# Designed miniproteins, single chains, continued (2), part 52

Each design is a single chain, and the fold is of that chain. pLDDT is the mean over its residues in the fold that is shown.

## One batch from the design tools (miniprotein)

Design m5780
Fold by ESMFold2-Fast:
Structure m5780 (fold): chain A 99 residues (1-99)
Amino acid sequence: SEMKEIAEKVKELLEEAKKTLEPEKFKKLAKLLLEYSQEALELVLLYKEGKISKEEFEKKLEELEKKALEEAKKLGEKAEELMKKYIELVRKFVELLLK
């Protein structure tokens, strides 16, 4: 299952974050990942319900990704790297949901 592969990669990313970041930075990054996921899924729901256009969906998703990277960057280079990988996983998940 493609969804199961994404879930396993998210688990691996969180394990990497726990090993490479100080506990406080790990907790802050985990919160940012969760908040970004919530907002991305809300956009998917709005698009599937016909409440926003494809163009608005793509623009708002890109704005969320930019915000997530900016916030992760404040936690350091490793947190930014992990957020970038997480954004790629969320994009794959969103593509599966829009099939």
Scores: mean pLDDT 90

Design m5781
Fold by ESMFold2-Fast:
Structure m5781 (fold): chain A 69 residues (1-69)
Amino acid sequence: SMKEEAKKLLKEAIKAIKEKDYELAERHLVKLYLLGAISVEEANEIGKLLREEDYEGAIKLLEEQLKKL
């Protein structure tokens, strides 16, 4: 299902950030946006946090999206 794919991508994005693979995290974020699993506003906010090196903030927002599924 689309929700199962979104859940997997959210978990893999969080894992990528924790493993310091920020390129992979950004790719998963783009896939989440294209799937419609997150809004453009949510994708932009998480992407901004990644660019500003606020990895804790980015993980928190991704975990909040997981809780909504």
Scores: mean pLDDT 87

Design m5782
Fold by ESMFold2-Fast:
Structure m5782 (fold): chain A 72 residues (1-72)
Amino acid sequence: MMEELKRMLEEMLREGTPFEELLERLSEFLGVKLNTLAEARAAIRKLAEEEGVSEAEIEYLIDLLEEIYLRG
């Protein structure tokens, strides 16, 4: 799942996807309703804990999320 999430975020950043659309797609992907950057960040960390990924990978995914937020 984390590799799929990483590819999704990389594609969204590359395509210039609006942050609101990212929240909708991420909500569908994770099966939860996300309305804010803070909620999205928390959801990514929760998934990362469940999959046992490295802190460096978590930081990378959050950086992608935040970059999309700042560009939207």
Scores: mean pLDDT 82

Design m5783
Fold by ESMFold2-Fast:
Structure m5783 (fold): chain A 76 residues (1-76)
Amino acid sequence: SELEKIVEEFEKEAKEALETLPPEEAKRKIRELSRKAYQEIQELVRRGEVSAEEGMRAMMRIGEIAKEYIEKLEKE
């Protein structure tokens, strides 16, 4: 689904940022990517292509991944 594609693309790009960028740049990039993914998910909900509940769960998953990666960068 388009929702799964958004989550997968976010995780892929966030992981790449975590592995390739300096810590401060990686944190900025991950936050930017999460905001972009949230906007894309909200647009799918607005168009009626996914339910509000599915969109919320996807946004929560993106937030969880972003938090994990940012916390990892802040510990090292």
Scores: mean pLDDT 85

Design m5784
Fold by ESMFold2-Fast:
Structure m5784 (fold): chain A 120 residues (1-120)
Amino acid sequence: SVEELLEEMRKLNEEAIQLLERMRTAAPEEQPALAQEVLKLLARIKDKLLEVLNLLPELRDDPLVKELLELIEKLAELAEQVRSSTDVAEQRRLVAEALELEEKILELLEKLEEKARELL
């Protein structure tokens, strides 16, 4: 169901936040593996969002969904930059920015859940 997909997306985003929190203090050698796990979670979140849009096609052109997809893409770009960086200060800055984006994603997911309920 749509509600189950949205709950799964929330849990995946919470898992991504936990990984990003670990990355704040992780050694540079650990960063590529942790960033790769974040990228896998983001891919799963995007897949579930596309399933929601398949079930509720009315949401496909919604500005909220467009913003959510843009934030997920931006977060993936930050995770890729962490993977390619060898500068500790840059990695810490990128991780902090990624955490701020994840907080925004969670807020948008709450709004998406409200809109989905109105369509069900």
Scores: mean pLDDT 87

Design m5785
Fold by ESMFold2-Fast:
Parts: sequence; C-alpha cells; structure tokens
Structure m5785 (fold): chain A 83 residues (1-83)
Amino acid sequence: LDEVLALLEKVGFTVHSVKIEGDKVTITGTLDGVPFTIEINLKTNEATITAPDKEVLDKAAAAFQSAALNVGRIFKVKKVLTE
C-alpha cells in the first residue's frame, strides 16, 4: 500500500487522507487542484475511482493499476465520472 501512495505522488497526485478499515482503504486527494477518491477492497481486489474530470479519472486509474502491478496485485477498477 505504501508503494501505491508513493507512485500516486510520483505521477503528480497530492494525497490528503488515507483511511484504513480492515480490508477497506479510502484514498482522497487532488491532481492539479481537481479532487479524486479511490476506494479499495483488499478482500475482493476491487477499486472504485471517482473524479469530476475524465483526464484526472483516467490518470488516477492508470497510476493506481501501475502501482498495484508493481506490488504483485491485480484490481478490478471501476471509474465513476461525476459532474
């Protein structure tokens, strides 16, 4: 998980909060001032990424997937675009 946070910051994301509740992890932050949220379920290997900007959403998803692969995990990623 530390590798996921480190890679998000490397690609330009600013992480504001990380909440860990058992197998659930919620990451909240910004990219160029645009907010994003990543909700991870470690039991099911599912992640939901939410952002109001499609480019931020796509970059967050790509960075998260790359970080997860670097630590030997494969997640089913759901992207949610909000207006």
Scores: mean pLDDT 78

Design m5786
Fold by ESMFold2-Fast:
Structure m5786 (fold): chain A 99 residues (1-99)
Amino acid sequence: SDIEKLEKLLEETNERLNKAVKEHDYDGYFEILREFAKEISKISDDAKKVAEQLLREIDRTKAAIDEHKDNPVIVNTLVFSLQSEFHLQVKKLIKQLES
């Protein structure tokens, strides 16, 4: 099912994201999120809307990190805020696919 595909992709993506954060590979972190957005956009029209929202959040977060790159507390807060938004948008998509 589309839900099972999305849940598996989410689990694999979270493992990759956690590794990138641990290694301070923020360029890799953003690329992983962009890859996820591209993959979910293939599932449905609702998933395309979620992908577009995630791409906007990625671009906003990257710009904010670039402005505050000398402040690790702000950088970490922005990274975890983006990851939380990512999880929220995916949960909303799963709920839409269940209905």
Scores: mean pLDDT 81

Design m5787
Fold by ESMFold2-Fast:
Structure m5787 (fold): chain A 93 residues (1-93)
Amino acid sequence: SEVDRALRGALRNAEALAALDPARAEEIVGLVRETAETARKDPVQGAEAARRARDRIREIGKASAAALPRAQEILDETNVLVANLDILAAALK
């Protein structure tokens, strides 16, 4: 399904971003896993969870890029994850 593809994409991107900021890895991956669990129970709540995760990931990515080396890679991975969370939110009804 489109939702399953978006979830797999988001998890892969969360792991890529987490590798660039190990201190925030649990929060980054946890946000996406929580979104996946919520979406399985309730698509409407899942869409809202995806939007909250998107906003938090954007915040984390900006902070990580300001504090860590490889700032451009952090921003690129953040943007990819944000885009996949937006796709997920749109696919959930």
Scores: mean pLDDT 86

Design m5788
Fold by ESMFold2-Fast:
Formats: structure tokens, C-alpha cells, sequence
Structure m5788 (fold): chain A 79 residues (1-79)
């Protein structure tokens, strides 16, 4: 569905920003993680609309993993 495609696209864009944050200065990394977090929130709103339970569960797991990764990188940048 269009919703599923858009959710996957946002998840992929968030992963890209997280990877850029790993290779950036701490200051730039924080800005990239803020941008990734906004994309993750938008993706979650789309995933919540998905009717197929299996697809919804899989994409929700990906979102949860990305959120955990953002929090981990934020902690590393603050140290």
C-alpha cells in the first residue's frame, strides 16, 4: 500500500541520517539525530494506520530499534 511504501521510505531516510550522525562532529550529529527522530515519529503515525498485523509488527519493531539507536548515539555524543 502507499502508506506502507511511505513508512518504509521514512525508515530508510532515518537510517541514513543516523549513519551520517555516526560520522559527524558531535554538534552536527545532534542536528542529524533530531532530524532522524522527526522522520521516525512520522513513520510511526503511518505504521499505526497499517491494517496487516504482521507488517505492522515488523515495521513497529524497526521503529523501536531506530529509536533505541538514536538514544544510544545521543548518550555517546553527550559524554
Amino acid sequence: SDIEKKAKELIEKARELIEQARRSTPRQGVLLLDAAEKLIEEAKKLVDQIKNPSTKERLQKEIDELRAEVERLRAELAA
Scores: mean pLDDT 88

Design m5789
Fold by ESMFold2-Fast:
Structure m5789 (fold): chain A 101 residues (1-101)
Amino acid sequence: SETIKQAAEALVENAKKLAADVPEDEAQAKVYLDRMENLINKMGIIEAQLSGDKEKVEQTREELIAEVESLFEAGDYKSAAELFLSSIEEKAKEIHSLIDK
């Protein structure tokens, strides 16, 4: 489905823009974390439509959010942004692979 591919690509572009603007302080961090979690959730919805294993998709989503939150609590915003972006890009590649079977 071209529509699903376009949705995944749009999420990757939004994730790249967000990852380029790593928060400089704790006050910005909460808004940034909320934006990251929103994109992770949107990608999870797309993945769940294709995988057939919605419980596994939900578990992977929760694990990614927990890892990102842990890095934010440690003040490691750059590593959190890198993990977030790489995870969204990898999920988009998997979605493309599933559609191009």
Scores: mean pLDDT 82

Design m5790
Fold by ESMFold2-Fast:
Structure m5790 (fold): chain A 101 residues (1-101)
Amino acid sequence: ALEEIRRLLDRLVELAKKGNGKIPASEAAEIFREIADILQKLGLPRLAEEVRKIADEFAKKEGYIDAPLLANYLRRLAKVAQEEGHPELARIFEEAARKLM
């Protein structure tokens, strides 16, 4: 469950590396939708909603998401996860954010 989210975030990091710090907005949106679906199935609807809002923002954007901007979104998600009592999930988001710097 959490390892599936980690793998999806690793895919975002890999896309950023291949894109020299830029990720296609459409691909970022798809990955965040998959993460939101996993969170929903795990019984974390509030966190799933926050992730889905980010996916919708990316879906409306043309071109690319810069890695530092993506890292900022992941840090916000880590804070939400921590506040909701999911410290392991918070660490997963924070680790991905760190790799995007």
Scores: mean pLDDT 86

Design m5791
Fold by ESMFold2-Fast:
Structure m5791 (fold): chain A 70 residues (1-70)
Amino acid sequence: SEEMKKLEEIIGPNVVKRLKALGFDKLPEETLKKIIEVLKDGVSAEKLREAFREAGVPIGLDIARFILGE
């Protein structure tokens, strides 16, 4: 999707590959847009957790770290 391509430009292909492995590429387009908006402000496990919370899909810090390859 276009939103997944925008996300890949911000966080890189390896992080996007892990998001797809968790099924997060299947999230509604509006949800992905909200995640992208938060991540434009910086990328970290805490910011990724914040992005998912703001988008209405709360994840734990452990999942956020996994997605980033930490």
Scores: mean pLDDT 84

Design m5792
Fold by ESMFold2-Fast:
Structure m5792 (fold): chain A 59 residues (1-59)
Amino acid sequence: SMAEKFVEALLKNYKKPIKKEDIEQLVKDVTLLYKRIFGREPSEEEIEAIKKVLEKYVE
C-alpha cells in the first residue's frame, strides 16, 4: 500500500535502532506526517500496515 511504501521510505533514512517501546509514538508521528503530506488521515487498515512495518524494523 501507499502507507507501507511511505513508512519504508522514511525508515531508509532513519539511522537509529527502533525499540519496541518507541512503536506507539512512531505510529502517531508517522500518522501525523502522512496527514500533512497527503491531506487525509490514514485508514485503520493503513495504520495497522504502518505499525507492522515499524515492528519489522525493531531490533
Scores: mean pLDDT 78

Design m5793
Fold by ESMFold2-Fast:
Structure m5793 (fold): chain A 69 residues (1-69)
Amino acid sequence: PSRPDQAEIDEAMQLISLSVLKIAVKNGKLEATKEDIGVYERALKAAERLGDEESAKLAKEFLEKAKKE
């Protein structure tokens, strides 16, 4: 169910997802997976909100690779 502060919960989840993606990439994760699409989408939104163009490009690349059929 939705809560009054859903936007702030979404922001927290976006930041967590961005951290997870950045850690995975630093540890050599070069492959995008469909199971992680939600992580890439939230990471992209977090990076865009923070003005982190480098991380935003990274998240977009992983998201597009994961969605590629």
Scores: mean pLDDT 76

Design m5794
Fold by ESMFold2-Fast:
Structure m5794 (fold): chain A 70 residues (1-70)
Amino acid sequence: GKEAAEYARKAAEAAYAGDAEKAARYSQLMHDKGTGEAARYAKEAAEAARRGDAASAMGFSGLAQQKALE
């Protein structure tokens, strides 16, 4: 939906800026509003950030955005 697409954009934007915590927050919101592979990657990004794995959180946030654009 519209909310999922907006949160995916914000998550990718935060990840590009190196803000893994903010990227994880928006990825979690995307997971709550989205579906399919984009939502799955968003969940992975949130889990990685929760573990302190900033690199994985950024990577999964980018994948969530890519899938939202397909």
Scores: mean pLDDT 71

Design m5795
Fold by ESMFold2-Fast:
Order: sequence, then C-alpha cells, then structure tokens
Structure m5795 (fold): chain A 81 residues (1-81)
Amino acid sequence: MLSKEQQLIVAQMHLIAAESTLWIVENAKGLSEEEKRKLVEEAIEEIEYTRKLLEELNAPKKLLEKVEELEKRARELEEEL
C-alpha cells in the first residue's frame, strides 16, 4: 500500500498529465477537431478520477482548487469543439 504522501504524488502526476493534454489541444497545430475532442474527453476522465482520489485522501484545498481550474478549462474547450 502506498503512503498518503506517495498517493498525493501520484495524484499530482495525473493532474500534470491532464494539464499537458489540455495544453496540447490549445497549442498544437495540425490536430483535427475529432482528435481534439478525443484528447479533451481523455483529460476530463483523468481529472474526474484524480478529483475522487484527492477527495478520498482529504487532500489540501490547493490541489482541489487546481482540479476545479482544470475541469473548467476542459469544459470550455469541449464547448468550443
């Protein structure tokens, strides 16, 4: 079993991965609309999973605020596609 600190590190890695995916959708040239939609959907699933993990861990409010920021950003991108 991972310690709480190790689980928080893993959760932060998932957030970094989701943020990187959103950055690619926003900045990469040559992606089709279908490819962008798929990447946004994958990011949303990753963010939702990480939110549940952080809530179970009673994570610091700062990390939950980061999840809310990424959820909003992902939904705004989904609405534009």
Scores: mean pLDDT 84

Design m5796
Fold by ESMFold2-Fast:
Structure m5796 (fold): chain A 83 residues (1-83)
Amino acid sequence: EETELVARVIGQILRAIGAMLEGNKEAVKQALDGLVEIAREAVERGHLETAEFALRQLKILSEKFPEYKDLFDEAAKRIEEAL
């Protein structure tokens, strides 16, 4: 179960990276919306470590891709509100 949630988080991160490489801001937002949904589900199931992993990845992406920082920060805030 936790392994499945972590795999789903990684999947959304890869989708976001792919969308950024294509310059598709809407696709980045959609991937991040999916990431927030998975992280909230992880918190609800008691897998706080999975949500924390997602937050760490968003922080790294925000530092590496500052042009999308607003989207990463909003996603991180939504996950933090679920904790």
Scores: mean pLDDT 85

Design m5797
Fold by ESMFold2-Fast:
Structure m5797 (fold): chain A 67 residues (1-67)
Amino acid sequence: SEREKALEELTAVPGVGRETAERLIDAGFTTLDKLAAATIGDLVKVPGIDREQAVAILRGLGARFAA
């Protein structure tokens, strides 16, 4: 399943739980590459994601791939 694959990829990001991953997928952020291309401004447009959560998501993504 495309959705299950996307959930597995996104929940591997530190700070991204299943509920947050489902919100991101529903907004079109279905891959880590799409998430990495997102700005804070893009992420706060996702229902239920505020600025602090957007920063935490991008920090988690950076920690996974920058180390």
Scores: mean pLDDT 79

Design m5798
Fold by ESMFold2-Fast:
Structure m5798 (fold): chain A 79 residues (1-79)
Amino acid sequence: MSPREQAIATVEEIIRESTDPEVKELAKRVLELLETASEEAVEKALPYIEAAYKALVDDKDYEKAKEYLEKALKILEEG
């Protein structure tokens, strides 16, 4: 699986698992940017996307999930 495919799959799981509207909105925005972002930006964002998923499903920490999604979003917007 490519880094882009892995990132998209992980973000779609975040959207599916989240009940928080803010987390869903950030994840949808990350998903949109993953379609147009460079491979380098995707590779840099992937660890934050994975951290957001872990925060959401393992820790049930919506604030940390949002923080990681915002970091991924910034990387994808700047790359």
Scores: mean pLDDT 85

Design m5799
Fold by ESMFold2-Fast:
Structure m5799 (fold): chain A 100 residues (1-100)
Amino acid sequence: MSLEELKEEIIEAAKELLEAVVEKGKFSPETHKKERELLALIVRAALTLSPEEFEELMREVIEEIKRWAEENYPGNEEVEETVKGIEEFMKVVAEAKRAA
């Protein structure tokens, strides 16, 4: 999978997670499934890409997700918390990858 393809898949998975949070609630089985799918893609990106490529992907993904969330779910606290959770997870993964 190319960097661009992987970035697009992660963005799509993140959008699906945010939609599930709004439609089904944060703790629904469907939301948990979407969360696991997103986290698996992020881990796969970290294992496949160089540290520099992963940091570029992380920055672009976070920027797009924040923009999309603000456009589609303005003022939704659960969505904002979920976006923050995604950002923090990706930052932890990037730091771990840099340390390796």
Scores: mean pLDDT 85

Design m5800
Fold by ESMFold2-Fast:
Structure m5800 (fold): chain A 63 residues (1-63)
Amino acid sequence: MEIEVREEGDRAVVTVTVPADPAAIVRGANEAIEILEKRGYKVTAIEARREGDKVVLTVTGEK
């Protein structure tokens, strides 16, 4: 699982790359949500894009 966090004042975006497996996708989404909430952001959007055998999750949070 690969995680990237970009914080920009009142907004943050967490990008998680996981295998295209339901358990991995759920785990990745939960990890991204926890990162944002722990940093004081409220999750406002979750997007998923499939890339072959992988899924890229983009989770957006705002203060």
Scores: mean pLDDT 84

Design m5801
Fold by ESMFold2-Fast:
Structure m5801 (fold): chain A 65 residues (1-65)
Amino acid sequence: SEELANKVADVLRALDQPVETIARAVQYVQDHAEELQNLTPGELAEALKIDQATAALILQAVKEQ
């Protein structure tokens, strides 16, 4: 979902993440939108090459929508 990808991008921008990390996260969300609810913070952190705390915030934003 484009709306979900934009929400994830907004979270990462608020955390001052690099543009490359934001682009990678947006692509991952678009490719794996249905799988996001079943991912652990550790699995998402590995996929996006980010820390687990940031990954947990992304998953929280996804679940709260």
Scores: mean pLDDT 79

Design m5802
Fold by ESMFold2-Fast:
Structure m5802 (fold): chain A 99 residues (1-99)
Amino acid sequence: GESLLKQGREYYKQGDVQKAVDFFTQAGRSPDPVVSMLAVKELKEIGLDAVKNNDPGMAFGISGMLGQVSRQQKDPEVRDLALKSGAELFDKAIELLKE
């Protein structure tokens, strides 16, 4: 799981947001709650950045990935963080569409 976090960070630094999201989504499914919690936080940050850049499509996509992480996680704390983060991004993306 740790190598997926490193790869996700490298892709994000290179501007490849789609690959970064994919790697962080995979890391979010890790049975190690330290790795999965860090991955969920990275996904939330990328999603919030998409909202700030007026990209509701990316924000919705990341919200969906966070929902999938929550459904596939056994750790209740990581599950709750992923659900809350996804819901926040979904709400913010909907507000962008009202403009």
Scores: mean pLDDT 86

Design m5803
Fold by ESMFold2-Fast:
Structure m5803 (fold): chain A 89 residues (1-89)
Amino acid sequence: TVVASVLFTVRLPPGADPEELARELERRLSSIPGVVSVHVEVLGPDTLAVGLTLEAPDRAELDRTIQQARRTIESLGGTIVDQRVWTHE
């Protein structure tokens, strides 16, 4: 079993409501298999911090979960400007 923490810094399109997008991201990301916890912080009118704790049987599944999380953020109009991953072994 692999456990990882992931932090995305997400930029919003002009005119997006950061509080509404934060709630929707928290809902959608919590539904992804392998996501143990989600925390979304509004850092400003155009910026969110998205923190995930992930659990997977192996690194390949971990990478798939990270890619699914990225696609979910992008599908809601977010642009990922930074990604940090910490693996807990």
Scores: mean pLDDT 87

Design m5804
Fold by ESMFold2-Fast:
Structure m5804 (fold): chain A 92 residues (1-92)
Amino acid sequence: SEALFEKIKAVIDATFARVAPTLSAEEQAALAAYVAEIKALARDYAEGKISLEEFLARLAALVEQAEAQSPRVGRVVEGIVAEVMSTYAEEQ
């Protein structure tokens, strides 16, 4: 759903805007890259290009990758993923 994707995108953007001022420039750049990947996955799922199982697996992989790169960025990515998953659950 286009409307569902726009809602997910708004949640991601709001979280990024709230957290970005607390991060270094390097951490902001890393987070922006993960945010772009999460948005791409959310769009593919909303368009029916990937299954729920594949979407969840790829989100989990992004959390693990972010945590390995930076524990602080990893915690933010985990929080964004949790908000995205909660938003999808509410729209069922």
Scores: mean pLDDT 83

Design m5805
Fold by ESMFold2-Fast:
Structure m5805 (fold): chain A 80 residues (1-80)
Amino acid sequence: LEEIKKVYLEMLERLKEKFPEHKAIVEEYAEKIKKAKSIEEMHEIMQELMEELIKAGADPKEVAELYREALEKVNEILLK
């Protein structure tokens, strides 16, 4: 669980770098990830963040690329 939280929090730092105009949204969801109690809850939080960033004007392709990289790392952890 802690390793998966770290992966998502690292992704959120990269999102803040790529979309500094949306830093407030990303910070809000970082707090939600820190408080998440299950992998399923983290996935729901990440899906909400993706939708909110796209609604706010973030490039869907860039958002999807960062999320794909995070999911690949999460899958590696789950396979161990």
Scores: mean pLDDT 79

Design m5806
Fold by ESMFold2-Fast:
Structure m5806 (fold): chain A 86 residues (1-86)
Amino acid sequence: GVDSILDQAISKLRERLATETDPRVRELLEDIIGDLEELKKDPSVVKIIGVILRYMGELLDEKDPREREILEEAIKVLMEVMKSLK
């Protein structure tokens, strides 16, 4: 279900954050964790689409391969969440 998908994603991101030393990557991980926690409290298709579009926009301008990977993984998680809302 939606909660299980989001909980697994949040846990994985928190594990990455615990070992990350780059302040920009840490900030991105914290922002995504916050977004997923908010979606867990009030999941809606419109809100999920909004977050996906924001991450896609960030991905277009991002050059750091680690930050790109994190954004791509977050988009995939949100697409799975959308599929689970039906």
Scores: mean pLDDT 86

Design m5807
Fold by ESMFold2-Fast:
Structure m5807 (fold): chain A 98 residues (1-98)
Amino acid sequence: SLEELEERVEELIERAQRVLAEVLAQKAAGELASEEQLEEVRRLEREAEELREEWRREAERSEDKLRAVKVGMRLIAASSEIFLTRRMIERQRAEAAA
């Protein structure tokens, strides 16, 4: 259902926000994000794509199109933030290796 999907999207957002906060705090302290944190962000990206596929199916079946659009927008925002978090970690690690 869209309601169950919305809950899963919000949980994904909370997890993504926690990782971003940790990475930003580490950056402020002059510390590098770990490889395990990078793997966690990559796992979140895969989960976001799976949720997007599920969202497409639920959105087509739902009579509540406004809720479907709102959930989709939240998922796009989450995916964008996760992508930027991964790129930030990758850039920091590349700069440290150079």
Scores: mean pLDDT 87

Design m5808
Fold by ESMFold2-Fast:
Structure m5808 (fold): chain A 92 residues (1-92)
Amino acid sequence: SMAEEEWKKEMEELRKEAEENVSEEEIELAKELAKEYNLKITSEEEAKLFMVLVKKGLEEAEKLKKEGVKFEEEVEKQLEEIKKRIEEAEAK
């Protein structure tokens, strides 16, 4: 289906983004976040992809906030903590 082809293209672009734009410090952070959220990451490539997906999720959350979507306080706190940790990793 067209939807399957579009999904495959999006995944390929995300993989390229991950390979080119994720630092060693961000890979370490991705592994830490995965452990905290009880996710199994078994490779460095998976850690890179996870970091890109987290960053995309944060961008989407900010977009939804601008559109007037209100998140629960606990979710807001978790998003802010993740964002702060990513900024710290980028500064190293």
Scores: mean pLDDT 77

Design m5809
Fold by ESMFold2-Fast:
Structure m5809 (fold): chain A 93 residues (1-93)
Amino acid sequence: EKEKIAEEIRKLIEELKNAKSFEEALRALFKILDLLEQYFDEELIRELAEALKASKFAEQLLPLLRATLEALLRSPDPKTRKVAAALLRELAA
């Protein structure tokens, strides 16, 4: 199960890299974030951050994502806060 979730996240990261529209990139991103809340993995968060920075939609995605993640740091769900904090850290590197 855990290995299957990691594989699904990697497939979604490839979908994000190959996204043909901003909406497609956003859908992949939100699915990845949901899965990371279920199975937190620092290496997958690093891979996601790298894919986001390399995305053809990076200029549009990164400001919106940073604002969203900062809002998620105030979430009552500790899993949501953990993912948001880790991804913000990787995006700042």
Scores: mean pLDDT 84

Design m5810
Fold by ESMFold2-Fast:
Structure m5810 (fold): chain A 74 residues (1-74)
Amino acid sequence: AEARQAALHDELVAIAGDPSLSVEEKVAKMRELAEAAGYALVGEREVTLDGVKRLLLRFRSPDGTTLSVSIELE
């Protein structure tokens, strides 16, 4: 459980930072990976962090554990 959560977070961050993928491809891959691990996408919103526009994704497990990952939009 804990080891899978840490591994999932690391993989989601790696997908979010992959420059070869479009934003749409990143969201699709991240969602698929999270769902395979038992997490559901529960939030998706644009934010500006440190002058950079990002898409913030929030995933939640059935026990209420949450993971947040952001994708750079520009």
Scores: mean pLDDT 78

Design m5811
Fold by ESMFold2-Fast:
Structure m5811 (fold): chain A 103 residues (1-103)
Amino acid sequence: MEEKLKLIEEALKTKKYSLIPKVEDPRALLTSDDPLQQRIAILLMEAALELNGVYAGMVVAGALVNKKLSKEQIERVREIYEKFKDKVPLSIPYLERLIRKNE
C-alpha cells in the first residue's frame, strides 16, 4: 500500500525506524512484480542496512535480480550501494549484481 511506502520514507528521513510497519508476507513482497511493492522492498533493505542488517542486500537485492526494475528504482539501489559500500561487505556483491544487470 502507498501508506506503507510513506511510513518507510518517513522512518528513513527521521531515523525513527519504529515507524516501519510489520511485513506480514515477506515472500509476496520479494516476489512481487508490482513497482510499488518493489520500491517498498528496496526502502526496507535500506532501513535494515542502517540497523546493521548485514544480510539485507543478499535477501532483497538477491530476490530482485530476476525482476524488471524501473530506472528510478535502480537509481535508489545505486544510492544505497554508494552509502553502504564500505560498511556492509556481505551485501555489496548482491547490490553490484543487481545494478550491473540493469546497466
Scores: mean pLDDT 79

Design m5812
Fold by ESMFold2-Fast:
Structure m5812 (fold): chain A 98 residues (1-98)
Amino acid sequence: EENELAARLAEALAEAFARLGLDELAAGFREIAEALRAGDVERAAALTEELGDRVAAMDPESQARVLEAAREVAPLWAEIAEALGDPETAARIRASAA
């Protein structure tokens, strides 16, 4: 259940990255979603760490586009946090996206 919700967030991020021309990040988050649905949490964690390192190495303009994609999926992330019983995290996500 949590894996399916996390996979949906990863897919939403992939779609947002693709729309912003960040095709490599989009492909990476699709792989994370597939690993989560397969129950391969270790692979999903490793892929997430690898993508995080890649984002940290990006130029500031590309990092700004990553932040834009994250803001675009913030409503879905907040919904997932609420569904998992964390309304305070959901409220913080909504506040940071406003």
Scores: mean pLDDT 75

Design m5813
Fold by ESMFold2-Fast:
Structure m5813 (fold): chain A 78 residues (1-78)
Amino acid sequence: SEAVREAVAEYLATGDPTPAFEALSREFGVPLAELRAAARDRSYVGSFATRRDVALELARLLGERASEEELERVLARL
């Protein structure tokens, strides 16, 4: 969670979601390709049933350039 939070802070500073995708892939075992697909798929509907679902929802929000407040709500569930 700390590595993901640091990578999201990097995204908020630079606009680059790549470090956050890499951190999510390492911590939750979700392939980078799947995280990037979630970020590009505007029809994706995330859930909070599993930690993996929360990671995919965070990836989607990063792709949508979501606000810091929206990102923090999802980070709190990791």
Scores: mean pLDDT 74

